# Designed miniproteins, single chains, continued (4), part 26

Each design is a single chain, and the fold is of that chain. pLDDT is the mean over its residues in the fold that is shown.

## One batch from the design tools (miniprotein)

Design m12865
Fold by ESMFold2-Fast:
Structure m12865 (fold): chain A 66 residues (1-66)
Amino acid sequence: MLLPPSPETQEEVRRAEEASKSDSIDAQGEYSEALVRAYRLNPNSTHPRVQALAAAKEAGLAAARA
């Protein structure tokens, strides 16, 4: 079973959520970086944002392998 995110992972996700409220390019950069950090800290997180990023990373790795 996927585990809930650690407190550090939850903090990074919260930062990403705050950044996502802005449509600026800088906010989008902060958002994606925070999500990557959250994913690396707990890739088995049940957080839907982290799971979506994990799925995208998996698809990218599969494409790179081909």
Scores: mean pLDDT 58

Design m12866
Fold by ESMFold2-Fast:
Structure m12866 (fold): chain A 96 residues (1-96)
Amino acid sequence: MIPVTRYVVIAKITTDTDRQQAEKMAEELEKELKKDENVKSVASAVALDGEIYLSVVTDTKENAQKVIEKLKEEVAKLEEATSLEITVREITVDVE
């Protein structure tokens, strides 16, 4: 196993809508993020109160910053999104 560095962008999106609409918003955000060449993987989850959690994995700090810019742009298009909180974490993963 070879250790490699990855960067995880964690986004918390507060919405003023219900869970069903928030789930649709999360699915659209995940779909748009997966199109980005800087994105290795995306996962999303939606809480009962309509809060959206996104986890985006990138291979460089520079690509993490590009993903943050893309997230801000895409969330700004969502009328129901009231706040966006972004955290970046450096992680080490083992690869074969």
Scores: mean pLDDT 82

Design m12867
Fold by ESMFold2-Fast:
Structure m12867 (fold): chain A 76 residues (1-76)
Amino acid sequence: MEEIDRIVERAREEARRLAEEGVKAETEEEKKKTKELVELLSKVAPPEFVKLAEEGGPEAGEIFLEAALEISKLTN
């Protein structure tokens, strides 16, 4: 539980920094990548992470995807 909470907190903090800087999907390619990452996250991550990935763009989506994969490895 503690390890999972730390991974989640780290991902949230990184995504929050990106959102604070106003990093968003601007180009059609970035929007498509964000959509694909959001769809993938919706299968493995909580809805909260999906929403933050949508708001933070593709970089935030990748951060949460990495966090979800780390959590999955801990529960395997």
Scores: mean pLDDT 68

Design m12868
Fold by ESMFold2-Fast:
Structure m12868 (fold): chain A 82 residues (1-82)
Amino acid sequence: EYDPKEDEDALAQLKSIVGEEEAKKIYEVALKHQKEAEELGAYAAKNPGNLSEEQKKKIAELQEIYDKYIKEAEKKQKEAEK
């Protein structure tokens, strides 16, 4: 069950961890590709392996961007706890 309210909570958590400026940047990048990612993500979840090469590339690019931000946030949080 995907609730849009949970996306708002995730953004608030990102703000707390990474800071307001970085959270805004992530949000802006996500918003630009959100509609495309939402359609492709929903399709990929229903049909894993049955994606066109272009769709696979777009999903991979979006995931890489997101993964990099999450990794950086986790690293900063771990260093702050030390």
Scores: mean pLDDT 62

Design m12869
Fold by ESMFold2-Fast:
Structure m12869 (fold): chain A 89 residues (1-89)
Amino acid sequence: DPIARALELFDEGRRLFNQAKILSDKGNFDDASDLVERATRLTVEAMRLLGFSDETIKRTERAGRLMADLIKRGESFENALKKATEILL
């Protein structure tokens, strides 16, 4: 069931994003960045299962990369997320 699988992937991605926030808040930027990249890959896989367009998937990949890069450079999780969501709009 692609819908059930996509929901599992979204839930796993959400857990990884929550861990990334905790690590980022503690100053562990490299591990937080790695978790954002992993969460982005799971989100993209879920979106493919649900039939999202290639354009939307590519924007999501770009948003995730920007967020991970900003966190790795020491930007706060909240500011990185805000800047990444601007790409999705």
Scores: mean pLDDT 89

Design m12870
Fold by ESMFold2-Fast:
Structure m12870 (fold): chain A 57 residues (1-57)
Amino acid sequence: NDVVASLAQTFNKSQADVNAAIQSALNACNLSGFPLSPSDPRSKCFETTLLQQLSKA
């Protein structure tokens, strides 16, 4: 999807690496899919974990 492509370009990663990072972040935060609300505390967990995974080069 467009989010995966945008993240791949921003962090200079392949779309496969971005998809793997998303799956890892979802699993680490006990999520079955993307958090839909910014007020969900798991949204912060997901965002922080995903950014850490993508920032590791």
Scores: mean pLDDT 73

Design m12871
Fold by ESMFold2-Fast:
Structure m12871 (fold): chain A 78 residues (1-78)
Amino acid sequence: VEEIIASIKDPRIREAVREVAEELRRAGLEPDDIRAVVEGVARVGERDGPEAALEYGRQAIRLSQMSPDEQAAWAARR
């Protein structure tokens, strides 16, 4: 996770990714799941900017707080 954050050149995107990673850790996600989300946030930030990265991160945090049934219902809507 830290190596992904360190590879980000834009300081604002780096901070957005760090904030999301910290919230995911507080939510009790497994390290592999945190890594996958952080990679997604970094990719979105580099492509679409820091605000898009934060929004992607907020959606991931919301999903992490859902029960398995709620996650399945959310995925089925997409």
Scores: mean pLDDT 73

Design m12872
Fold by ESMFold2-Fast:
Structure m12872 (fold): chain A 100 residues (1-100)
Amino acid sequence: KEKYKEKILELTRELIRVADEAAEASPDPETRQRIVNLAVAGAITVVGYLEEGKYKDAAKALSETARELAEIARQSGVDDHAARFEEIAKEAEKLLKEIE
């Protein structure tokens, strides 16, 4: 369904936005680079699945990337961004359950 593709893309854009903000808020260059690299790699994977019509795989990749970013953010002390990544992961998991 077209709506699932649009919603996954919307969540992916939010993931990139939150990752950019989390990287800026992170105190050290290594953590900034890890957040940016994971977010970009995750977004590329999600978009790749969407282009192939694999919406469940796209939603799963998005949720997994968001949860990993939440963990990195929490370990780095940017708890507000960790919570936002967790919210994105939950929305992606909800979509995964709804997709046929």
Scores: mean pLDDT 86

Design m12873
Fold by ESMFold2-Fast:
Structure m12873 (fold): chain A 88 residues (1-88)
Amino acid sequence: SLEELLERAREALEAVRERLSPRTVEALEETLAYVEENRHLWDETTERLLREIIELLEQEPSPERELELEIQAGVLKLHLAVKKSFPK
């Protein structure tokens, strides 16, 4: 379920928290909180982006992986924000 994916993303973030820059941690925490607040907007794109974030968090931390994490977090947050503003 998407609830299980969100929890897995949080657990994956916590496991590598000390190895990531504070900026990357803050961006991910903000995005995951926004995802939880907007449960009524969850869709297949939300699931895909959460899975991509989990996959990146499970890879060895590097500046390149942190940039990708910030990008994916931003895309997920923007996707939900757009969907919230223009519901079908």
Scores: mean pLDDT 85

Design m12874
Fold by ESMFold2-Fast:
Structure m12874 (fold): chain A 85 residues (1-85)
Amino acid sequence: SSNVEELGRLVKEAEEELSKENPDEEELTRLFRRALELVKANREALKKAYGKHYDRVLAQLEEDIEQKRWGDVLAALKTFLQALS
């Protein structure tokens, strides 16, 4: 779906930003907040993969974004992409 394609592009852009010597935290926050909205938009598909754990995993993703745990955010989004593939 177009949402899954957009999520894949956001993950790639975030990886490229994180590979810089001085990553732009504002840009990373923008990219990851948009990715979070796409994760929410794919709730039905992700609930099939995560079951009863979906809401916990989503809450952890939101917390990781707020705490700027960029590596954990990126890893979680890559796992969501695999679940949507």
Scores: mean pLDDT 85

Design m12875
Fold by ESMFold2-Fast:
Structure m12875 (fold): chain A 99 residues (1-99)
Amino acid sequence: SVAEERERLLAQAEAAIEAGDYQAAYLYVLDVLILEMFTGPLSEEQRERLRRLLRRLGFSEEEIEAILAGEPEALQKLARLAFNPILDKAFEEQKERLK
């Protein structure tokens, strides 16, 4: 169910932070937000868990509320943190092939 998937993604993000895997944590948080866009709003309990996760990831209270409100600039910052290391690695690998 959607509720079970939300709980799974939140638990995975929490576990990733505890393991020091911030890259995975950003990706799981982004997955929760994407799932909310297609399945309707998070419960207040789930939203509070997401606030705690974003705070642990180093976001300010203003950035957290902007992300939860779906503000494009805040979501772009989160997506950059999730995807830029992967994109930067792919770009550097392509650069080496062109030498």
Scores: mean pLDDT 79

Design m12876
Fold by ESMFold2-Fast:
Structure m12876 (fold): chain A 64 residues (1-64)
Amino acid sequence: MRAARREEIADLLERAIAEGRSVKETVDELLERGLISEGQARYYIRHSKTVEELAALWAERERA
């Protein structure tokens, strides 16, 4: 992934956590911005209950 896109995702996730946003709202914004694929969006909605869990899953995927 490009460094700029990675930073944009990290900033968005940090703001979502600070604002107490839902996983669905956060994923929808990431998808609308073109920062993640539809497959990634489905995966995050299915496997995360909180934005903190979403951020952890994203960090693991970045290392793959």
Scores: mean pLDDT 79

Design m12877
Fold by ESMFold2-Fast:
Structure m12877 (fold): chain A 59 residues (1-59)
Amino acid sequence: ASRDGNGAVAGAAGGGPVTPEGAREAGLHAMKGDKEGTREGALKAGADESGAELAGQAA
């Protein structure tokens, strides 16, 4: 993805109860290209397992 860590994190964040801080953490992992860290960050932000997995795949 060329533009898209922020898009992936925003998508996962929209799926469940999220905190701005948790979303930022997930975004940092996504920018790093860390699929596992992105999933974990999305879960901490309040995303469901399914949403977190999508975020990780997008990272």
Scores: mean pLDDT 65

Design m12878
Fold by ESMFold2-Fast:
Parts: structure tokens; sequence; C-alpha cells
Structure m12878 (fold): chain A 99 residues (1-99)
């Protein structure tokens, strides 16, 4: 199947990252607590948008091959769950190219 990438944060950086990941053939989920930011993300080529709190993130993280987030708490959650994590879009894109 397609590589599954979770982007935590539905702002402009997350949206631009999603565009690049879709070009690489990845399945992209964007998650944020803010409905307004998720509505913005829907304007871009993303496969799924999810509204979730930090405490709900483990369930989404474990269903993905890679997590991209600037939030240290999210990166620590991914590490504890054994899921690959990137703290920058550039690192995340490079990891997808190698998968």
Amino acid sequence: GKMKVLIVGAGPIGARTAIQLKKLGAEVTVVDISKERLDFAKLFPVDKVVQAKLEELPEYIKDHDLVISADPEVLELARKLGVKAADTPEEGIELVKKM
C-alpha cells in the first residue's frame, strides 16, 4: 500500500508539506485541535483531516509510518510508540523518499 504520513499541525507549513508528500505518492493525514486550521488544510491535497487533542494522538500516530511535527511532545509520543518521526518538513520528505 501507500506510505501513511501523519502531519500534526494544519497551518501553511503543514499544507505545503502535504503537497510535496502527495507528489511522492504518500497517503497524508493532517491532525490539529483547531477546526479553523483543519478547514484551511482541506483546500490542499490531503487524504484525511482529523480534529484531535494531544491525549488522542497516540491512536493516530500508531496507524502511520511517519509523523511530522514541530511539537516536542508529539515527537516524544511517536518515539515511545516506535513510529518514525521528523521535526522538519525537509527531514520528513527525505524519510519518505527512503521508504
Scores: mean pLDDT 85

Design m12879
Fold by ESMFold2-Fast:
Structure m12879 (fold): chain A 75 residues (1-75)
Amino acid sequence: SSNIEKAIRAASKGDYGKAAAYITGEMILAISEGDRGLLAEARAAGEVMDEVEGQVVPESTLRERVRRRAARTRV
């Protein structure tokens, strides 16, 4: 999801407000469309952002954490 990638980039720059907005928008879209896979990915991204809020975390590290959490949710 391009919105999840935008959220990761915003969070890596310390802009957690924009990151939260992208994740919330993706969650609303996923719920409206009945896309359970997208909803799981958006929830995983939100959980990772909450865990790292206020910390300096590289974009690549955030992307990896989101992927791993989303993968666990699908199984």
Scores: mean pLDDT 78

Design m12880
Fold by ESMFold2-Fast:
Structure m12880 (fold): chain A 62 residues (1-62)
Amino acid sequence: AAAPFEDVVAAAKELAAIPGVLEVRITPTRIEVTVAPEALERVREKARELSARYGIPVEVRA
C-alpha cells in the first residue's frame, strides 16, 4: 500500500534536515537516503522512527 503523499513529503523533509544526509530520494515503494558514513547510525535511528510513525519504508545507505 502507498503512503499518503503528504506523509511521504513530511518524512523526506525530516530526513533531509539531519546533518550528514547527502541525498533523499522518494520512490513509489520507499524513501532512499544516502548519508556520510559517520552519520549512518544517527540517520538509521531517525529513519526507523519515521518509518514507524508514517508507515513508510526508509532505506539508509552510506
Scores: mean pLDDT 80

Design m12881
Fold by ESMFold2-Fast:
Structure m12881 (fold): chain A 77 residues (1-77)
Amino acid sequence: SPLEELQKELLKEKLSDEEKIGAVTQLALYLVTVEGWSEEEALEKAREFAKSLGMSDEEIEEAVKKAKEAIKRWKAL
């Protein structure tokens, strides 16, 4: 699936902290906007993905905050 391919690609690359935060944010947005997931379920999946990337708790919370903001902006469209 596109999600599984994205996960594999991100695990192969030496990503910066900013790139990891961006990838986690985009994953949550994709799950809500394309796959029709609830915000709660999408954010939980995004947290698990962030943990798999070796992100710190601080980085995970930043990514989740950005994802919530992105989802809110999308709902306003």
Scores: mean pLDDT 80

Design m12882
Fold by ESMFold2-Fast:
Structure m12882 (fold): chain A 99 residues (1-99)
Amino acid sequence: SLLDEIREAIRAGDAERLREILKKVKDPTFVVDAVKAVLAELGLDPETISRVLLPAYQAAVAGADPRTVLRIIADELLSLPNPSEEVRRIAETLRKAAE
């Protein structure tokens, strides 16, 4: 699925592959769902995941493009108190894909 392709690119740290997949994304909420799955797999608690993704989900519903949605998620992840090394690596991948 498109969601699984996005999830796998994020987990691999493959910003170039993620950028190419984004060209196929018509519904930017798929980006939010894919990142949600990755953060859950890393063991982030559901409250933290919801807090991080809410601004991105709101932007996506309002018509923001997938690159803008990734930038919002990356910024929210980096704004967390003491983000783990894994979370920082994910945020960096999302930021690079959004360039």
Scores: mean pLDDT 86

Design m12883
Fold by ESMFold2-Fast:
Structure m12883 (fold): chain A 70 residues (1-70)
Amino acid sequence: AAAATAAAAEARITALLDAAVAAGLITPEQAAAQRARYAAIARDLAAAGHVISAVELDAAGRPVLTVAPA
């Protein structure tokens, strides 16, 4: 369950960052750094027993994770 939740969040983050690169908001290098950082955050949240209910980009192209207790 935690691994599946983290994988879904990582896929969503990747898709949103790719869209941000296509829109010119961030560079591919910035997208790679943000993906790695937020994938680690998503994994740590899942390991701590939090459910990641939503993943969105803010106006600056940064991923925002909505979390709830499991």
Scores: mean pLDDT 72

Design m12884
Fold by ESMFold2-Fast:
Structure m12884 (fold): chain A 88 residues (1-88)
Amino acid sequence: SMEQQFQQLEQQIQQAQQLYNKVVDLKNSGKVNIPQSVIDKLQSLIDQAKALFDQSKKDPSKQDDLLAQAQQTIDQLFALINELALGS
């Protein structure tokens, strides 16, 4: 359902933000060598997903397409984080 999709995306965006904060903390601690390009990419994907999700709430006529784009953006973010976790 649409309500389930909203709840799922909201939870995934929150999870992405938590993971981003952990990655930034690890970089700032100096304990792990994380490239700035990775930090920048994760931030860009989070910002894009949030913007698409916010727009889906404001434009009911484009809601389905905007939610699909937000989901694709979040999927890309989790794929990148998964690659980082496997490479660690």
Scores: mean pLDDT 83

Design m12885
Fold by ESMFold2-Fast:
Structure m12885 (fold): chain A 63 residues (1-63)
Amino acid sequence: MDKKTEEIFEKALREIDKATSDAEVDEVLNKFREELKKNTNFTDEQIDIIVGGLRDVWRRRRA
């Protein structure tokens, strides 16, 4: 990944780790989705998979 994409992922991981509710996670994931759409060549389908994966990681660690 380029540095900009890496920074987006790292920021999303830090923000999601601080989230304590599904509503807070949804806000983090929505922002992450928008950053990926603006700064990467991923398709909407690929972004859905990436964002879904991050939600699953959060649920596995926090639920």
Scores: mean pLDDT 77

Design m12886
Fold by ESMFold2-Fast:
Structure m12886 (fold): chain A 70 residues (1-70)
Amino acid sequence: DPALEAMLEEAERAEKAGDYESAIALYERLKATLELIAKQYRENGDDAKAAEYEARVKEVAERIARLKAA
């Protein structure tokens, strides 16, 4: 999904620049979008795709936690 890739790139750019406040906000937006997509796949019975997006949600959540601890 080009929109998800663009959103990730924007968040990573902010993180690379040392703008952790903006990076956290952008990652939280990405996480919310990924959660919505995972929910939609679950509701449509695509458990495999839902699990893939749920794993991505977990990775983004762990990244947010690390940035908040920095």
Scores: mean pLDDT 86

Design m12887
Fold by ESMFold2-Fast:
Structure m12887 (fold): chain A 70 residues (1-70)
Amino acid sequence: SKEKEEILKEIKKLVEEKIKELREEIERSTDPMEQTKLSFRIIALESEAYLAPRLSLEQLKKTLEIVKKE
């Protein structure tokens, strides 16, 4: 459906933006523990983006709200 496609596009855009911000934080950090935590956050976001096409429209709306809030 077109609605599902628009939501998937929005999720992908927000995830890509957040991953970019997290990668920039990793480059600015000198703390290996912080770098590790940020890396786990990137993995979690990538996993959500990979699974998103398999979700129902209602689940996608919920995922979008979560991604927007971080």
Scores: mean pLDDT 85

Design m12888
Fold by ESMFold2-Fast:
Structure m12888 (fold): chain A 75 residues (1-75)
Amino acid sequence: MKVEKLLKVTAKSKEDAEKVAKKIEEEVPKIPGVLEVKVSVSGNTVYVGIVAESEEALEKAIELIKSLEGVVKVE
């Protein structure tokens, strides 16, 4: 019952994308039920692969990402 999702995170700038990626790597793995996080940056876009043990853990990770400074859109 593990869930996996790839998120496309749009940041305000390339510098904001790098800061957002670093915050995701530091904070998202701390969420209970998050099992794996992979992050890659391309321009002002951050691609985040999340493996979680439940849909609730995945939703908490997405909400954390949406709350980060410099994030414009998450899809």
Scores: mean pLDDT 84

Design m12889
Fold by ESMFold2-Fast:
Structure m12889 (fold): chain A 94 residues (1-94)
Amino acid sequence: HMSPRERLRQALDELRALFKKIVTDPELQARIDAVFDRLKASIDAGDVEAARQALGELQRLLTEAIRKHKASGEEVVRAMQLLGELQRLLDELA
């Protein structure tokens, strides 16, 4: 059994690793890394609204990877699932 905060950190780490596999474009990867850093900082600060905004930006960047860079497969499906889980965990911590 994990606390919601421990699960949030674990899910975030798994999501970050998946984005590294999904996204091969270096410019898009740099933008994604910056958003993950902001999301982690927001979570560590307890700023749920800032964390939600960063999570929404990750959802938009995943959509961009699918549309412009033809990202697909099991890693994309898992990333979508983790994004939904992170949103639910943030709602529970608000």
Scores: mean pLDDT 82

Design m12890
Fold by ESMFold2-Fast:
Structure m12890 (fold): chain A 86 residues (1-86)
Amino acid sequence: DKEIKKLEEEAKKLKDEMMELLDQAGELYSKSFKLRKDAEDNPSKRDELLSEADKKLEEADKLLDRAGELAGKYTDLRNKANELKS
């Protein structure tokens, strides 16, 4: 069924986009961790590095929120495709 295949294609696109956002969030968490370590080694820049680390975590949280929204849409499309198969 062309309609089912279209829904599966759209679901795959959302899943791929969600995975990209999760990967980006993970990278930001890693960068935040590194900035916190760098702050330990650089007392003169500690506050600046910690502020940057906090901004990376805030950005990561926003990406996770977007990934969650896409996960919901993905589930809805998968359910619709499965309903049409039954």
Scores: mean pLDDT 86

Design m12891
Fold by ESMFold2-Fast:
Structure m12891 (fold): chain A 94 residues (1-94)
Amino acid sequence: SEIDELVERLVRLIEEGAPEEEIEELLREIGGLLLEKFGISVDDPEVREKLELLLGQRAVALYLERGGQPLSEAELEALRAEAEALLAKYEAQR
């Protein structure tokens, strides 16, 4: 999976002490791919960027909790539910 490969790359960058900007860029890329996989479309660029960063962070956390195992279907469904709830929350705050 492209997402799993990017998560592994991000973990290596953190271990190597890469700049925060480079880490955040990769987190957004991971989150963007997750949104695409879930079929979630975000019209507001600011909301999209926040969701991308959060989903990227959550995916990395789950990967580390699993000892480097790929995300399960159940974990992906949990991330999808979290993304949908956050999108609804951000849209309601407008």
Scores: mean pLDDT 81

Design m12892
Fold by ESMFold2-Fast:
Structure m12892 (fold): chain A 95 residues (1-95)
Amino acid sequence: SKMKELEKIGEELMKRAKEIIEKAPSEEEKEKLLREIQAILLSAFAVILGLSEEEMAKSITLTPELLELYREYKKLKSDEEIIEWTLEKLEELEK
């Protein structure tokens, strides 16, 4: 089931995101990381689920950062590539 696979992947990505946030030295840095991680994860899952910009706009505010990430993710050809690129972006936040 594609949904069960997405749930497992979502749990692993959320676990990684939590570890990154918990390592932040201040509340302000935690809030910044939370916003960046939310933009990355929401953009990735929207593309995997086949949601359009219009469909996303019905449920969430499309920030310029989220929209840019969404458009970059749409250039990728497989769910596996989207997941790999998401992990790379999360790794960059740990620097």
Scores: mean pLDDT 78

Design m12893
Fold by ESMFold2-Fast:
Parts: C-alpha cells; structure tokens; sequence
Structure m12893 (fold): chain A 99 residues (1-99)
C-alpha cells in the first residue's frame, strides 16, 4: 500500500530527527536515507525534498557545511519553493563565508 509506505517513511523521518537531536548522526543519516528511498519510490517530491533537507541538517550539525550545502541544493532541485531548504542553504553559506 502506498499509504503504508508513506507512514513508514514518516516514522523513519521522526526517528531520524530524534537520533540527530541525540548526536547519533550515523543512525540519523541511515534512517533519513531509507525515508528518501521510500519517497522516491512513491514519487513524493515534497517528502523527497524534506528527507534531503534533513540529511543536510545532519551534515550541518557535524560541521560538514559543504556537504550540508550539497544536500540543500539537491532538495531545491526537487522542490525550488522549499522554504526550510532555502533558509538552511543561506545559513550554511553564511557560516563558510559564501554569498
């Protein structure tokens, strides 16, 4: 069921956020990447952009600002109006001194 797959992706995303908040970054990345694969299978562009943005936030928290920027840009390629990805991209660029 497409609906059950979406629920699975949403639960993976929520658990990934919990792991990110705990500093369990590798576990958070694994869960967000699983959610991303499910959203891609479903053709859910919004879910795909949100998962990519969440992956970027993990890299940002780790201090890998270049990789964070890469994932925020990937999210904006999927959904150009994704406000969280745009704000996070601007913040990451500001940290590394890029305009």
Amino acid sequence: SMEKKREEAEKLKEKGEEYRKQGRYDEALELYKKALEIYRELGDKKGEAEALTNIGEVYFDQGDFRKAIEYYEKALEILPDHERARRNLEAAKAVIGEE
Scores: mean pLDDT 90

Design m12894
Fold by ESMFold2-Fast:
Structure m12894 (fold): chain A 92 residues (1-92)
Amino acid sequence: SRIDELIKLAEERADTELLEYLKVAQKALEAGLTDIAEEIVELIEYMLSNKLTPEEERELLKRLNKLKNEAHRKMNPKKIEEARKKLEELKK
């Protein structure tokens, strides 16, 4: 998969920060958060394929961190399911 190829590249480069984001994308994909996972992958592919200025790299890392935080909030399936059940009860 695209994520597995990017993980291999990040490991070969010893880029522990990008590897952390890729592992978050993999977990998000497993949790059904496909859109968030795909956006993380696309940003990392862009970063690995292009020579970026320090300013450009900083902006992309900020976006990756925002996506990581969103994925972590949405990856709690039990909390999501409980929230859905409460909303359905309130619709009566």
Scores: mean pLDDT 77

Design m12895
Fold by ESMFold2-Fast:
Structure m12895 (fold): chain A 88 residues (1-88)
Amino acid sequence: KEKEIEEKKKELKERYEEFLERLRKEGREDVIKELEERAKKEKKPLEEVAFEYMAKEAAKKGDIGTALRYIGYLEDLRLIKEYEKEKK
């Protein structure tokens, strides 16, 4: 399972970086700052807050498939945390 967790971590990092690059390209630095502030306030990883944002935005637009995909990424983040707690 360690290899599966490492592959999930890599995929989630790539999805997160793609999202940030897209926001920067669109000039949406305000969104990046809002997500950073929300992550700090809620004591959540920035990736988790970003995926929550993406799921909510997709759902608002009626793109349920994309919303479910980002919910899947959120579940993968939780699985990684659980694995890391019990790894040692």
Scores: mean pLDDT 78

Design m12896
Fold by ESMFold2-Fast:
Structure m12896 (fold): chain A 90 residues (1-90)
Amino acid sequence: SPKEILRKAVEDYRKFVEKLKAVATDPELLAEIDRLEKAINEMEQAIESGDYDKALEALQKALDEYGRVIELASKNPEVRKVLEEYLKEK
């Protein structure tokens, strides 16, 4: 169902945030992680309330912030290693 797909996206984003928070120390990266986490929280609340228009808006915000987090994380060698481990496909 659409609700199940969106809930899986929330779970995946939360795992990503948790992995990066363990190693992130840069204020700019931490600020972008915070923005991503806020978008994830908005998405989860919208899903639970059945407001799918707001859920899709929050998903778009999460996608935009996710891209920015990836860009900033890739510039720090320590954080980049954790990112590469998390994103590695077989």
Scores: mean pLDDT 83

Design m12897
Fold by ESMFold2-Fast:
Structure m12897 (fold): chain A 61 residues (1-61)
Amino acid sequence: SMMDRKKANADAALATFETLAPHLSPAARARLVAEMLRGAREKWSPELVAEFEARLREIEA
């Protein structure tokens, strides 16, 4: 389904972020997070964006 595809895309984006984040400065990480959230807000429902934001916060903690 479209929802399953969006979830798979979100999971792939989060995996990429987890891989890159340890190699980035705090400023570069903040910029990447902002860009990922901008893309999510353009393409996904507000509920899915909120879930994605929560998952990004968990990775950054």
Scores: mean pLDDT 75

Design m12898
Fold by ESMFold2-Fast:
Formats: sequence, structure tokens, C-alpha cells
Structure m12898 (fold): chain A 66 residues (1-66)
Amino acid sequence: GMSVGEMLEYAARLGAQGADPEKVTDSLVDTLERAGLDVSKYREEILEAVKAGDTEKAREIGEEIE
């Protein structure tokens, strides 16, 4: 499966391609929380990285969660 860093990087790439950043972020947060990870404290940082299409920042956030 994908690592958390890889999942967040992919989400930021979708944001860079014009995907709705709120929907992408909410879907990702729901997936990670269903996997047993408490990511609520990172939601705003993830949303900002997705809005910016910042794949490097998104990967770094994912590495902190792992």
C-alpha cells in the first residue's frame, strides 16, 4: 500500500491539477482516521499544502504523521 507521505504527495498533485482542495483533504483525512491515525491536528496544514499544490510540504507532513 501507499505510505502516508505518498498519499499526501498524491493529494497535493491533485490540488495542483485543479481538484477541489477541501474535498481531497476531507477524503484523505477520513481515510487516515479510518486507518486509526489521529490526523485532525494536521488538517489545516494538509489543506494548505493541497491548495498550494506543494507536494514536498505534503510529503513532509505525511512523514510526521507516520
Scores: mean pLDDT 84

Design m12899
Fold by ESMFold2-Fast:
Structure m12899 (fold): chain A 65 residues (1-65)
Amino acid sequence: AAVDSVLAVLNSDEQDPKALAALVGAALKEQGFSPPAGFAELAKDLLESIADKVVLAEELVKLAE
């Protein structure tokens, strides 16, 4: 599922929110999503604001819809 793919990225050793946002975008594209223009900036804001990784993954998937 898309949420599981995003959650796997969030559980990686990457600590930079900008790099994480790019990896999330790539994972969503592999799942068949077309993230909108500005997704990386919005995803970075969510990565910095939401501590619960499951909730974060769900919100990132919604943002790509």
Scores: mean pLDDT 78

